# Designed miniproteins, single chains: the designs that were tried, part 72

Each design is a single chain, and the fold is of that chain. pLDDT is the mean over its residues in the fold that is shown.

## One batch from the design tools (miniprotein)

Design m2486
Fold by ESMFold2-Fast:
Structure m2486 (fold): chain A 103 residues (1-103)
Amino acid sequence: EEEIELRKKAAKLLRELKENNDLSPSAVEYIDNIAKMLETKEDGVKIKIAPGLYAYFNKEGYPTKLEADESLNLTEEEKKEIMEKLRKEIEELLKKVKEELEK
C-alpha cells in the first residue's frame, strides 16, 4: 500500500470509530480534524482544535506549534500542556489505526 492509501484507511477507521461511539460534539470535531490531517501529505498543515485555537502538523502527523487568538490569552505553560496532550492523543490514535490495519 502507498502512504496515501494508508493515511486514507487511517482517516476512514477514525471516522468509523466516531460513528460507532457515543462521543461529545467536541470529540467528534477533534476526530474529524485529525482524520483530515491524516489524509494530507503536506508539511505545516493547520488544523482547528477549538474555536480560536489551531495546531500545525508536520507530514508525519505530529503537532509542531500552536496558534491561538489573542482572546484566548494562553500562557506558555497552557500551550505546553495542550501540545503534550495532542502528541499523546495522536500517538494513541496512530497505534490503534496500525493495529486495525494489521488485520
Scores: mean pLDDT 67

Design m2487
Fold by ESMFold2-Fast:
Structure m2487 (fold): chain A 86 residues (1-86)
Amino acid sequence: MKDSKPPKPLTPEEVARLKELLEQIGKAARENPDEFVSLLEQLKEFLKKRGFSDEEIDEFARGIIGSLQKLGKLTPEQAEELLARL
């Protein structure tokens, strides 16, 4: 199938901002769940401002949570709670 909207490439500056947010999210996931949620909301707002759909943003955020769970940085219970928050 041909998608009507191709994947949106990020600029090098946007990639740098994303990496910074992801590093902060990874740290906060272990130390401060409230800060983790706040950083995730900031990431969502950034992506929405760049023209990503709510569905694309949700899939991206779920991907982050899933990756953190696979790396052992989140418990299954923490991952489930955060997915419910999204």
Scores: mean pLDDT 72

Design m2488
Fold by ESMFold2-Fast:
Structure m2488 (fold): chain A 57 residues (1-57)
Amino acid sequence: MYAVRFPTGEAAERAGVRLVLETGAVVRGDPNDPTVAYTESREAAERLAELGGGEVL
């Protein structure tokens, strides 16, 4: 599992929605940190980071 940190919770949410619409990938938000999202593949994590201006952890 790969984690991506975004500059804001809004950026994380928008990136997640865009990735789901673009690829159908499963994206899970961190319940304790709205700036963090998780995905199952490195490719999806890299794309999430690109879409939201985030960084793969």
Scores: mean pLDDT 83

Design m2489
Fold by ESMFold2-Fast:
Structure m2489 (fold): chain A 74 residues (1-74)
Amino acid sequence: SMEEFFKEADAAAYEIGVAVDLVVAKRTNSVSEETLKELEELLDGIQKAVDAGNVEEAKRLYERARKILEEDEK
């Protein structure tokens, strides 16, 4: 169904979003090593949620990653 397709697309978008943010953070050296480690753990969690088809969990972890990035602004 279209609803199922969009849920899968949303989950994949959350994973891609955090992966991109992590690459940018590493390349720009804009966050602490502790924050990088936390983001890597969150990305792993999002990947597992996407693999399980759990869009709500992927979204929750994505929102946590965004908050961490916003709080670690230099």
Scores: mean pLDDT 77

Design m2490
Fold by ESMFold2-Fast:
Structure m2490 (fold): chain A 90 residues (1-90)
Amino acid sequence: SAAAARRRQLLLRYIGLKIRLVGLEFEMRLAVKKKDVKTYKKTVEEIKRLLREMEELAREMNDPRIIDETRRIRRRVEELIEEGEREIEE
């Protein structure tokens, strides 16, 4: 059905964003270690954009498990950003 095809398309896009997020988290941590403030800020903005896209996809899928997972991912990543901001200023 068209609905099943749309659901599959959204899920695959969501999974792709989760994979990209892992890469960006690694780049962010590397920027913190190098004290590269410019790269850190750029990576954080990219992460924030990616999280917004994931939240939109989760709402479109209307799956409580995916919505909850996205909220947990956002909370974890926001905590990592706060930690990175503190470390890079030291």
Scores: mean pLDDT 89

Design m2491
Fold by ESMFold2-Fast:
Structure m2491 (fold): chain A 82 residues (1-82)
Amino acid sequence: LQEAADLLREMSRLAEAEGVHGAAASFARAADTLASGGSLGRASSLATAGMIEAASELKDADAMARINALMKQANQILDQSQ
């Protein structure tokens, strides 16, 4: 789960760099939830909220492609942890 948390923190940094502060906050909260041993469902809901906001507001296609790739990696880890 630490690896998934680190991926979500990277997604937060990418969203913040693009000025999508809400997505950045959602990804950071998802990462903190996983790192603290909190609910996987809570972390997944926060990550999903961040992805929806990023998809709506993020203008840079390359940054969005990177966020999508990181989320795919995080989902693979989360699916193995159920």
Scores: mean pLDDT 83

Design m2492
Fold by ESMFold2-Fast:
Structure m2492 (fold): chain A 89 residues (1-89)
Amino acid sequence: SMQELLAKIQAEIDKQTDLDEDQKQTLKEVLLWKKENPDSSTEEKGIKLLEAYLRVLGAKEEEIEELKELIEKGAPIEELEKLVNKILE
């Protein structure tokens, strides 16, 4: 599920004890977006969190866009996990 994927990525972020100011700003911005968009769907909020988390972990913008395209077309979670694992290498 998206929540399990987010939990896995959050665990990777939790291992990063030395987040720089840009990484902290990225996390702050997504939390602010979530607060300013309370009526957004759980899926949309999940996607925004996933984007921010992957940026913090060093994902390229093209990799994030590929992930968003997979989510939009309803790709199976295993395909999303494969791309995430590639990004985390």
Scores: mean pLDDT 77

Design m2493
Fold by ESMFold2-Fast:
Structure m2493 (fold): chain A 91 residues (1-91)
Amino acid sequence: SRREALVEQVRAAGEAIVEAGRLALDGKISIDEARERIAAARARARAAIAELRALGVPQAELDRLELELGIAEGLAGIYLGLAKLLEEKKK
């Protein structure tokens, strides 16, 4: 259903956010590229959550999705912080 597809879109965006942070930590993409990917994924997740809200999805389910997204963003932030430290220590 459209509802199921939107929930999957939010979760896929969360996974993309974590993956972008991890790729930057691994030195496979730049921190700036990771930030761009995170911003794009966040925008997709926020659009999907707004559409789920318009469809009358229960607030408890929306809160769970927003918590999952927040956890993904927090983890990505940790990875980007570590990536920056590793970049500054390269000699």
Scores: mean pLDDT 89

Design m2494
Fold by ESMFold2-Fast:
Structure m2494 (fold): chain A 95 residues (1-95)
Amino acid sequence: MTPEEEAAQVRRGVKALKEKVDKLIAENADKRTLTIYSVAAMLLAVEAENLGDFETAAEAYRTAAKIDRASGTPEDLERAQRWEKKAEEYEKKAK
């Protein structure tokens, strides 16, 4: 797989994950399900970082933060703040 093909696949994955996450939050999905998708978002963010796709990495971190905020535990809220800060850093790098 070329780096361009891999980056395109990661971008599609993040887009699909965002749509799935919005649906899960609207349906009041259980905390375990939300945690699985938070981990998936974080893994996609790291893959985007490794590919130098900082815009996609930022979007994936924001998706992970949204899930963690929906989960609502103190630990998840603290993690959400960390992901939001990471997303802001990558949004600056993408410009």
Scores: mean pLDDT 83

Design m2495
Fold by ESMFold2-Fast:
Structure m2495 (fold): chain A 85 residues (1-85)
Amino acid sequence: SMVEEALKYYEEVLKLSKEEIREKLYQLIGNNPFSVLYAQEKFNQEKKTNSVEEATLRVIKEFAERGMMDAAKAVALLGALELKE
């Protein structure tokens, strides 16, 4: 399923260095800036009432269920960056 693919992507991203995650995020911004901006806004809202980890997982699942895989990947990258800070 798309949800399983997005969660596997997140698990792989968590193993990457911050530099590698940033490079993937910049590539995604170049290819689909609209999805990344929407993902960032949704993720920021969810973080107001949830931990970074909880917000990341919730928003990844929501976007993947809607078939918005680039947005789901953007949240995976953004969440992993914050968890590594």
Scores: mean pLDDT 88

Design m2496
Fold by ESMFold2-Fast:
Structure m2496 (fold): chain A 97 residues (1-97)
Amino acid sequence: SVEEAFERAIKLAEEVLELTKDDPDLQRMAEAIIRAVKEALEAAKKGDRFTAEVYLSLALMIATLGRKYAERQGRKDVAEKFKEIADALAEASRLLS
């Protein structure tokens, strides 16, 4: 379900927070994803598809940026988590359509 896809993205972003306690930029990106996905999930539960899509798009943009940043830093494990977040958000986007 769309709710399960959003909840999976939140869990993956929380895993990024645990992996990146020494990197404030990666921490801020993960926290921003969690906030955006929580807003998208709340909107989806209320049937507000438009608001859900706006916050989903924001979270997907941050996940994409986070993946590129983590790759440049040599943080392969973190880059893979951001990829999984983006994949979960892409699934949520398909389910909202």
Scores: mean pLDDT 89

Design m2497
Fold by ESMFold2-Fast:
Structure m2497 (fold): chain A 109 residues (1-109)
Amino acid sequence: SNLEKIKELVEKMATERDPAELERLVDEIISLIDSTNLTGEQIIEILEEILRALLKVRDPEAAEALVRIADHIVDYAKTKNPSVSEEQLLEMEILLGMIRIVRAVILLE
């Protein structure tokens, strides 16, 4: 499943220390998001996985890369998935807000 692969790659990003490999992982995840017909529930699941990954991250570059993926998938939901409900969009915005707050805290340490 592309969903399971996206989640696996997000988990790998949390511990990745090589900037070149981080960019490769970002590109692969974005490609999978863009090529997969993701439901609103699946998008929320990926955002939850990103939030979990951020709680484990120690490298600011990995935190920034994870936020870029979160921004991309929320944009995907708004622009490429018309079946996403208003309630699901609200949940996505709340998760994105939490993701951005956690990233800001990581950058302060």
Scores: mean pLDDT 85

Design m2498
Fold by ESMFold2-Fast:
Structure m2498 (fold): chain A 85 residues (1-85)
Amino acid sequence: LKEEIEKVKKEIEELEKDSVEYAKALVRLSLLLDQMGKYEEAEKYAQEALRVASRLSKSPDLETQMEAGVVEVAASSLLTSIRQK
């Protein structure tokens, strides 16, 4: 878990902050933090992923719109799961 978190954080640093890849990396980071019991941090990253994905889901590019929609659903589900703990 710790090594995976460090890898995802490095990936996030090199990614465009307004991209689907960035939102996907935030969801993965949130999942890893949730597994470690760091619920407050997990919730913050899931909220950031949802914010980015919801903005990108309005893109005129259909591929970006579809991928962002998937991330938006994943981030919303993750937030619900974290809040139940």
Scores: mean pLDDT 79

Design m2499
Fold by ESMFold2-Fast:
Structure m2499 (fold): chain A 69 residues (1-69)
Amino acid sequence: KEAESAKALMRDAMEKAPEKAAEYAKLLIKKLAEKGYFEAMKAVAETAIELNPEVAAEVEAALKAELAK
């Protein structure tokens, strides 16, 4: 399912390149929003924040921007 796949991608990205995690999360959120996968968008944001709280502000801003459309 989209949410599970998105979570797995975020975990892998944060393990390989934690410094790029916020950028990758924002990109995934935008792509999922374009397809209407809102639950997957929330799952990506939640997973990124849970694994790295330092990216919370950036990821939450991206999620809010897409959900406000």
Scores: mean pLDDT 75

Design m2500
Fold by ESMFold2-Fast:
Structure m2500 (fold): chain A 68 residues (1-68)
Amino acid sequence: SKVEEAKKLILEVVSKGNKEEIDKLVKAMDELKISEEQKKRILSASRPEDLDFLSDEQIIKLAELLKK
């Protein structure tokens, strides 16, 4: 599903992303007005389930911002 693909992309950036990719993720989180506490949780995520505290819409929007 679109949500599952989005979660995979976010986790790939968090686990294997270089500084530029991580900076892009942080900017995406800022654009979506994600709280500092939620940003820390996203950046420490290791499994798709670790992102379940976010809405499907937030997850999809984060992935879309990471693509462009």
Scores: mean pLDDT 85

Design m2501
Fold by ESMFold2-Fast:
Order: sequence, then C-alpha cells, then structure tokens
Structure m2501 (fold): chain A 100 residues (1-100)
Amino acid sequence: MSPLEEALQIAEEILELAKEVYEKFKTEKAEEVYSGINKIKLFLEEYGEKLSEEQQNEIKKLLRDTLEELKKYKEEKNLEGMLEAVKKLEEEIEKIVQKS
C-alpha cells in the first residue's frame, strides 16, 4: 500500500473516532474536531497524489501520532485537547505542503 493510501486509512480511522465523540457529546467543539479531520481527509483525497513520497510519509506519521493522542483525549473526555490536537495537525500538514 502506498504512503498516501496508508495516510487515508489512518484519516478514516480518526474521522470515525471523531464521529463517535460528536455523537456522544453533541457539542460545538466535537463538531469542530469532526470538521477539521474531514477537511484533512478531503485535502489528501484531492491533493495527496501531488505530494512527494517524503511529504506523504511525514503526513502519515503525523496522522498516526494524532490518532494516538485523540484516543487518549477521548478516554479522558478532554474535548479541548482533541480540538487543539486537530488544529495542530492542520498547521503541521500546511507546513509540510509548503515545503514543495
């Protein structure tokens, strides 16, 4: 499987986790977490093939690290931590994309 395909699979797993959080808490912060991850997934679907293999691997690693962090925050019921993690993920992906 390509690094991009793996990144997309991780993004889908994060999106499902974010959906579960939204369904459980039904708050604006939970909606923002879901929307942020969905935006990242759509970006990777539309533009991921234009990224270098190095950029795809960096994004894959960030997504994996973010998934683990979000799993922890879900257990802790820390919606603010989840939202901050998603915003940081978006910023780091933008930095990786700008390197091209």
Scores: mean pLDDT 84

Design m2502
Fold by ESMFold2-Fast:
Structure m2502 (fold): chain A 82 residues (1-82)
Amino acid sequence: MIDEFKELIDELKKKATELGKQSPVAQKLADEAIRLLDEAYELFEKAVKENDGKLFHQAVRLLSEAVDLIKKAEEEAKKYKE
């Protein structure tokens, strides 16, 4: 489970980094997403170690927010190329 979550975080960070290279606005959104992904991973590790469902839910919420920022970065990157 933790390895699967780490893989997801790493894939999302890679995607955010590539999107950030495409425009200045996408870069700001990507940087925010990467910060949220790092926080989500730290909370997820703590949730697994402490068996804390509340921390697990917080990690999932941060992951969801990061995914939304990545989607906005994709839209901004596409708009910049048009």
Scores: mean pLDDT 82

Design m2503
Fold by ESMFold2-Fast:
Structure m2503 (fold): chain A 84 residues (1-84)
Amino acid sequence: TADEQRREWIETLKEIKERAEKLAEEMSKQYDPEYGRNAGYAMAIDSSRTEEIKEMLDDPSKREEVNKLGREKQAFLDSLMKAL
């Protein structure tokens, strides 16, 4: 039913949010709070790009690209959760 689909979607978004916050905390310990948070969100929300993002983490020239991706993914997740 539509209500079951909505409940599953809400649960999925909460799981993604929890995964993103956990990865953000872990990455913040290795890098810095801003970069770590953005890297964590980028990796958690788009699992198909996890390897690409990991490669970018080893390249200092890609720092702002990772930060931009993380900010965009966090805003996207926040917009989806606000629409619930």
Scores: mean pLDDT 81

Design m2504
Fold by ESMFold2-Fast:
Structure m2504 (fold): chain A 67 residues (1-67)
Amino acid sequence: MEEAYKRGRELASEAIERLRSVSPEALAEALRQAKDEAKRLIDDPEKAKAAVEGAEDAVRSLAQAFA
């Protein structure tokens, strides 16, 4: 569970960094690859839920820093 949570945080942080530094087409391709990887690596619904929670926490922490 903790690993899935950590993975969700990493994915959200990487996506935000990419928004700042890459072209829209490169970002779209990276997002498609990330979705494919998630489907292949996360075959457990419980771990998928933990990863989503990690991503939400990362977004909330970053929003707090921006506002």
Scores: mean pLDDT 64

Design m2505
Fold by ESMFold2-Fast:
Structure m2505 (fold): chain A 80 residues (1-80)
Amino acid sequence: MVSELLEEAIRAYEEAKRIAETGSAEEAKRAGDRALQLIRENRERVEEAGGGQKAVDMLEGLGRAVEEHLRRALERLRRE
């Protein structure tokens, strides 16, 4: 179901965000890369399942949010 794919992507984002805030730079990058890959795969599955543009837009937004949290975590670590 499209809603299940969105929920899975949201959970992946929340996990990546948590690791970016509490983990090492390597852990943050690994978690972020995994979340981005899952979001990309779920976007393809939403498109195949006939999910509307709103569902696609939400997945793209989640991907950008993961990238933003990862970037901020790496910037924070560079200042230490």
Scores: mean pLDDT 78

Design m2506
Fold by ESMFold2-Fast:
Structure m2506 (fold): chain A 73 residues (1-73)
Amino acid sequence: AREAEIARLAAEAEALVRKAVEAKAAGDLEAAIAHLRAAEPLILRLAELVDPEAVPAVRAFFERQLAALEAAL
């Protein structure tokens, strides 16, 4: 059950992060922000399940990345 949840979250998060990276490379910052915002809760949940100590660092990473993209709009 936990392994299946981790696999599902990882696959969904990976797909969203890939879309965000592609959007950023294409200059579509609005789409990149939307995909990262969608990925954030999935990656935070994955971190809680795999390495709870990493949760603050993951949250800080998303805050910095989103702020940088929003500043570039």
Scores: mean pLDDT 85

Design m2507
Fold by ESMFold2-Fast:
Structure m2507 (fold): chain A 94 residues (1-94)
Amino acid sequence: AARGAETVERTVTLTLPAGGSATLDLSDLAKPGDVLTVLVLEGVADVQVAGQPEATRLEAGDAVTVTLPEPVVTFRNPLPTPVTVTVQLLLAPG
């Protein structure tokens, strides 16, 4: 490998049903061991990656940084009503 790893940024908007979840496949952008930062721009979601014992709740302006054991992240709506959440994803090599 002749180059260092590159950071990939992506903005995603998800509409989640009341108490529902969406799993986002990042396999086109990330590999196991890569570092994902999730920044919530709008709305609220519980964020969980494989291997974590508990989801992290994020509100607008909150961020979490996790090492990905697999290139998949799950967003869950903690509210009793549907929510639209907009997140910025920052993927960096682990």
Scores: mean pLDDT 78

Design m2508
Fold by ESMFold2-Fast:
Structure m2508 (fold): chain A 89 residues (1-89)
Amino acid sequence: EEVPESLEAYRELLLALAEEAERLAKTSEHSELLREIAELARRLAENVTPEAVARLRAALAEFGARHSGEDESVNKLGLEALREALRAA
């Protein structure tokens, strides 16, 4: 199985999350939070640390709490990326 032990293995999932968050930020009233999620995902893809994982998780939790379920794609991608990253770490 091609699942490495490094969080860097999930860089493609993190970049996909960043792209989706930026796309939704163009039309969402939560654009500032979505841009923060995109930036955190890109930062985590470049510099994988437990602290960066915790910050991204917190931002995703805040987005989920404020959002009424209209844009589930960012939450789904974000939770999947974090879950896979934590499983490999």
Scores: mean pLDDT 66

Design m2509
Fold by ESMFold2-Fast:
Structure m2509 (fold): chain A 148 residues (1-148)
Amino acid sequence: TATKLVRVPGKVSILVVGEPGVGKSTITERLREALPDHVVEEVNIDTVPASDLMESALNADLVVLVVDATRFPRIRELIGMQDKPLILAVNKVDEPDALPKEEIEAHIRKHLPVPITVIEISARLGEGIDELVEEVKRRVAEIRAARA
């Protein structure tokens, strides 16, 4: 079904989550271009029921959480991620009121004790997106190797 992330045998499932306007669509498009043989789905946390977010997170092999650097992410954004590898894409680092990535990471780690890789990006300026794509590609290779 097109409205939820679903496991597909032989493929890695990547979930891109975050609020509207945080740059998810740009990231999702770049990941789909870089990983055409894998599943990449975008979820808007504020428009999706908590049960659908949890189901998508449970079906994901890798989660990319996209946050706005000018604020802390909401606890709802962490639903279903307690046992998942997480890449944190901190967007809008070019904004004058951007929080240090270390503060955002600490906030997430307080609520979610999982390994986190933090990548700073500016989707507006096109900065850091290639680094994010390469990190996702590396994690996909690791997940595939662990299954072989």
Scores: mean pLDDT 74

Design m2510
Fold by ESMFold2-Fast:
Structure m2510 (fold): chain A 80 residues (1-80)
Amino acid sequence: ELSEKERAEQLLKDFEETLDRLLELYKKGEVSLEEVEEYLEQKFEELKEIARKTLSPELAEELEKRVKALVEKALAEMKA
């Protein structure tokens, strides 16, 4: 069984894998930047709900900050 900290790391890893897949689709021209932004927003909201239900408030907040930073970095790189 995963600890709450290990669960937070797993949720982060799962989101990073989803982000990487989406970035590859964008590079191939299969999705638009707007579609990427909309999908990432949906996935981030899903992640926040899971974190709220399964993690302590402190771990959920830390996970949210880490995921938000990853999304902002990826979107900035795509727009550059």
Scores: mean pLDDT 82

Design m2511
Fold by ESMFold2-Fast:
Structure m2511 (fold): chain A 75 residues (1-75)
Amino acid sequence: AKEELEKAKELAKQSKSPEAEDTVREIERAIEYLEKGDLESAAAELRRAMKLARDSIPQTYEELVKALAAVEEQL
């Protein structure tokens, strides 16, 4: 989960999309919640990042899908 989120964040930073900065912020919040053990809040921020990335940063979206699957397996 954290490895996929870090990769998603780096891909978003490299994007020229107008949604890139907001996507990075939501990913950073998801990482913070994971580090605190708050999996429900992490999943919520992850879904927000996915909505931003879905049509604008497809490579980031793919990594976020993998991260969400890993988080949900622990719920």
Scores: mean pLDDT 80

Design m2512
Fold by ESMFold2-Fast:
Structure m2512 (fold): chain A 73 residues (1-73)
Amino acid sequence: NAEKLAEHYKAGADAALRMGENFEKQGDLETAARYYRAAATLYEKAYSYDPSNTEWKKQAEEARKRAEELEAK
């Protein structure tokens, strides 16, 4: 079921995003960037299984941009 796969990947993406935010607040920018990259990939997977959730596509783009910003430092 594509819907259940979308929910699974979305839950993983949310968890990865929270971990990224926590590590960024701690000043561990390298670990934060890795979690933001993971979140972006998982939001993209969720969106591929449920394209009606355009907010997940936006969250993937935002997470990727955040990772790139930290990696550029």
Scores: mean pLDDT 88

Design m2513
Fold by ESMFold2-Fast:
Structure m2513 (fold): chain A 65 residues (1-65)
Amino acid sequence: MMGKAAAKLTGALLRSTTKEKQDAVKELMKHMDQLTDQQIDDLVDIIVNTDATFDQVKALLDKYI
């Protein structure tokens, strides 16, 4: 549901240490209605805990939607 997704993405944005990571989380927020809770968790983990680029995150997002 949108409320849970929004809370997770807001938390991810606060944990994001670089502008690129913050921009990736904001891109997910635009499409969160098209993603499952598990897909959101997986993408947030990639953004927050790895050195994935914005383009890599967007490619994974496009695969899910």
Scores: mean pLDDT 78

Design m2514
Fold by ESMFold2-Fast:
Structure m2514 (fold): chain A 89 residues (1-89)
Amino acid sequence: SAELEALLERAIAEDPEALAVLYEAARLADLPLAATLEARLRELGQAVTPEHVARARALLARASREEIRALAIRYEVHVGMRLIEEAVG
């Protein structure tokens, strides 16, 4: 969906607001991938607010658990690839 793609694009661009929403959606969907997102939020100093929780709940009302899982995996792949690129050059 356009909404999920926009959220992923913002999260990959290191928007802490988008990361907080994605993390909370993954946590509420009981996805193990939430741990990686939580670590990144801590590095950025971004706290999860009630507004982020509301946005995550709204997202889960429109997206399936599988769609949220796929989005979180795509985020991790992009971050992992970037970290490898930074390590080699």
Scores: mean pLDDT 79

Design m2515
Fold by ESMFold2-Fast:
Structure m2515 (fold): chain A 80 residues (1-80)
Amino acid sequence: SLDERLAAIDREFRQEAAEYEMLISQLEDKGEVDLARQGRERLVELTRRFRQALSAKDAEAAEDILRELKELNEEIRAHL
């Protein structure tokens, strides 16, 4: 069902967001304080857009935003 699909996407987003927060903390520990701050601002904006997509029951938009967050996680890992 659509609700089951949205619930699965929401679960994955929460997991990826937790990973992103951990990676940002690692950047901060390395002295990359400005990059960490920018990363937190990006997560806030992605979360806002994601919640809008869930409220609209737009699974495709929610999946696209989740994919964007996954790409940001990979980008940060490449710089650690």
Scores: mean pLDDT 89

Design m2516
Fold by ESMFold2-Fast:
Structure m2516 (fold): chain A 71 residues (1-71)
Amino acid sequence: GDRKALEIAAEGGREAQRVLDTLPPRQGRIEAYRIAARAGREAAKVASPELAKILLADAEAAEREVEALRA
């Protein structure tokens, strides 16, 4: 349910922050967005339909940021 979805998203957020603190700034931002996108997609699998739509939209936005930073 939504509790598990939010736990998955929170774990992804912590991993993304660790990467931002560890890698060089540009590479850290790319990897942080990748981690956030993956976590959002995994969280969406166990979320309600309403929460899943929000999580998937956020994951797609993060994937767009990865493409922009790689250009």
Scores: mean pLDDT 86

Design m2517
Fold by ESMFold2-Fast:
Structure m2517 (fold): chain A 59 residues (1-59)
Amino acid sequence: MNKELLLTYFESNPELALSAKELAESGSISQSTATRILNELEKEGKLVRLKDGRYRIAK
């Protein structure tokens, strides 16, 4: 799964919150890869990290 595809997925599901583990399981990718993509999108201001470690689309 690439970063752009993941961002589109979150934009299509704005109520969705996913952890790196949940993304890795659903995307058939490693948790380290999921963590990297989520962190990159958060640094770009496109996702927000929640208190429980899940990520959702930024407004």
Scores: mean pLDDT 77

Design m2518
Fold by ESMFold2-Fast:
Structure m2518 (fold): chain A 71 residues (1-71)
Amino acid sequence: MDMAAAVALGAELVARLAPEEVAELRRRGAEILADNPSLPLSGLSPEEQRAVAVLLWDSLRRGRAAVAEHA
């Protein structure tokens, strides 16, 4: 899974899942990345890819908001 595909998956999951499920996936995604900082996303299991995808989408969304606030 490349970065663009991961972001798209994250957006899709956030739209479909309850806020509590999204928060849990974000937490798991952060832990997965901390444990596997150099591992490509394609090396992760489908469950791990989902967690990381949600984290990446949230990170991108927050980055865009920060840029808009300072633009």
Scores: mean pLDDT 71

Design m2519
Fold by ESMFold2-Fast:
Structure m2519 (fold): chain A 77 residues (1-77)
Amino acid sequence: LKQQIYQELDAAEAAARAEGLDISQAVAQVRQAVDQGDLDLAASMLGQLRRTARARGADATAQELDKALQTVQQLKS
C-alpha cells in the first residue's frame, strides 16, 4: 500500500503540473507523514490539498489526490 500511495502521489503531481498547479511542497510533506507512519496527518493534508485543487478547478489533480487519500485510509485499518 505504501508503494501504491507513492505512485498515486506521483500521478497527482503530474496532473497538477498539467493543470498549472504547484503542489510539490505539499506532496513532499504528505510523503514525510507517510514515511513517519503519521497516517492521520497524511490523510488530513491530502483532504486539504484535494479541496484546494477543486477550488482552483484542477479536477484531474483532485481525483488523483482522492485516490491517494483512499489508499492512506486503507493503511490505517
Scores: mean pLDDT 84

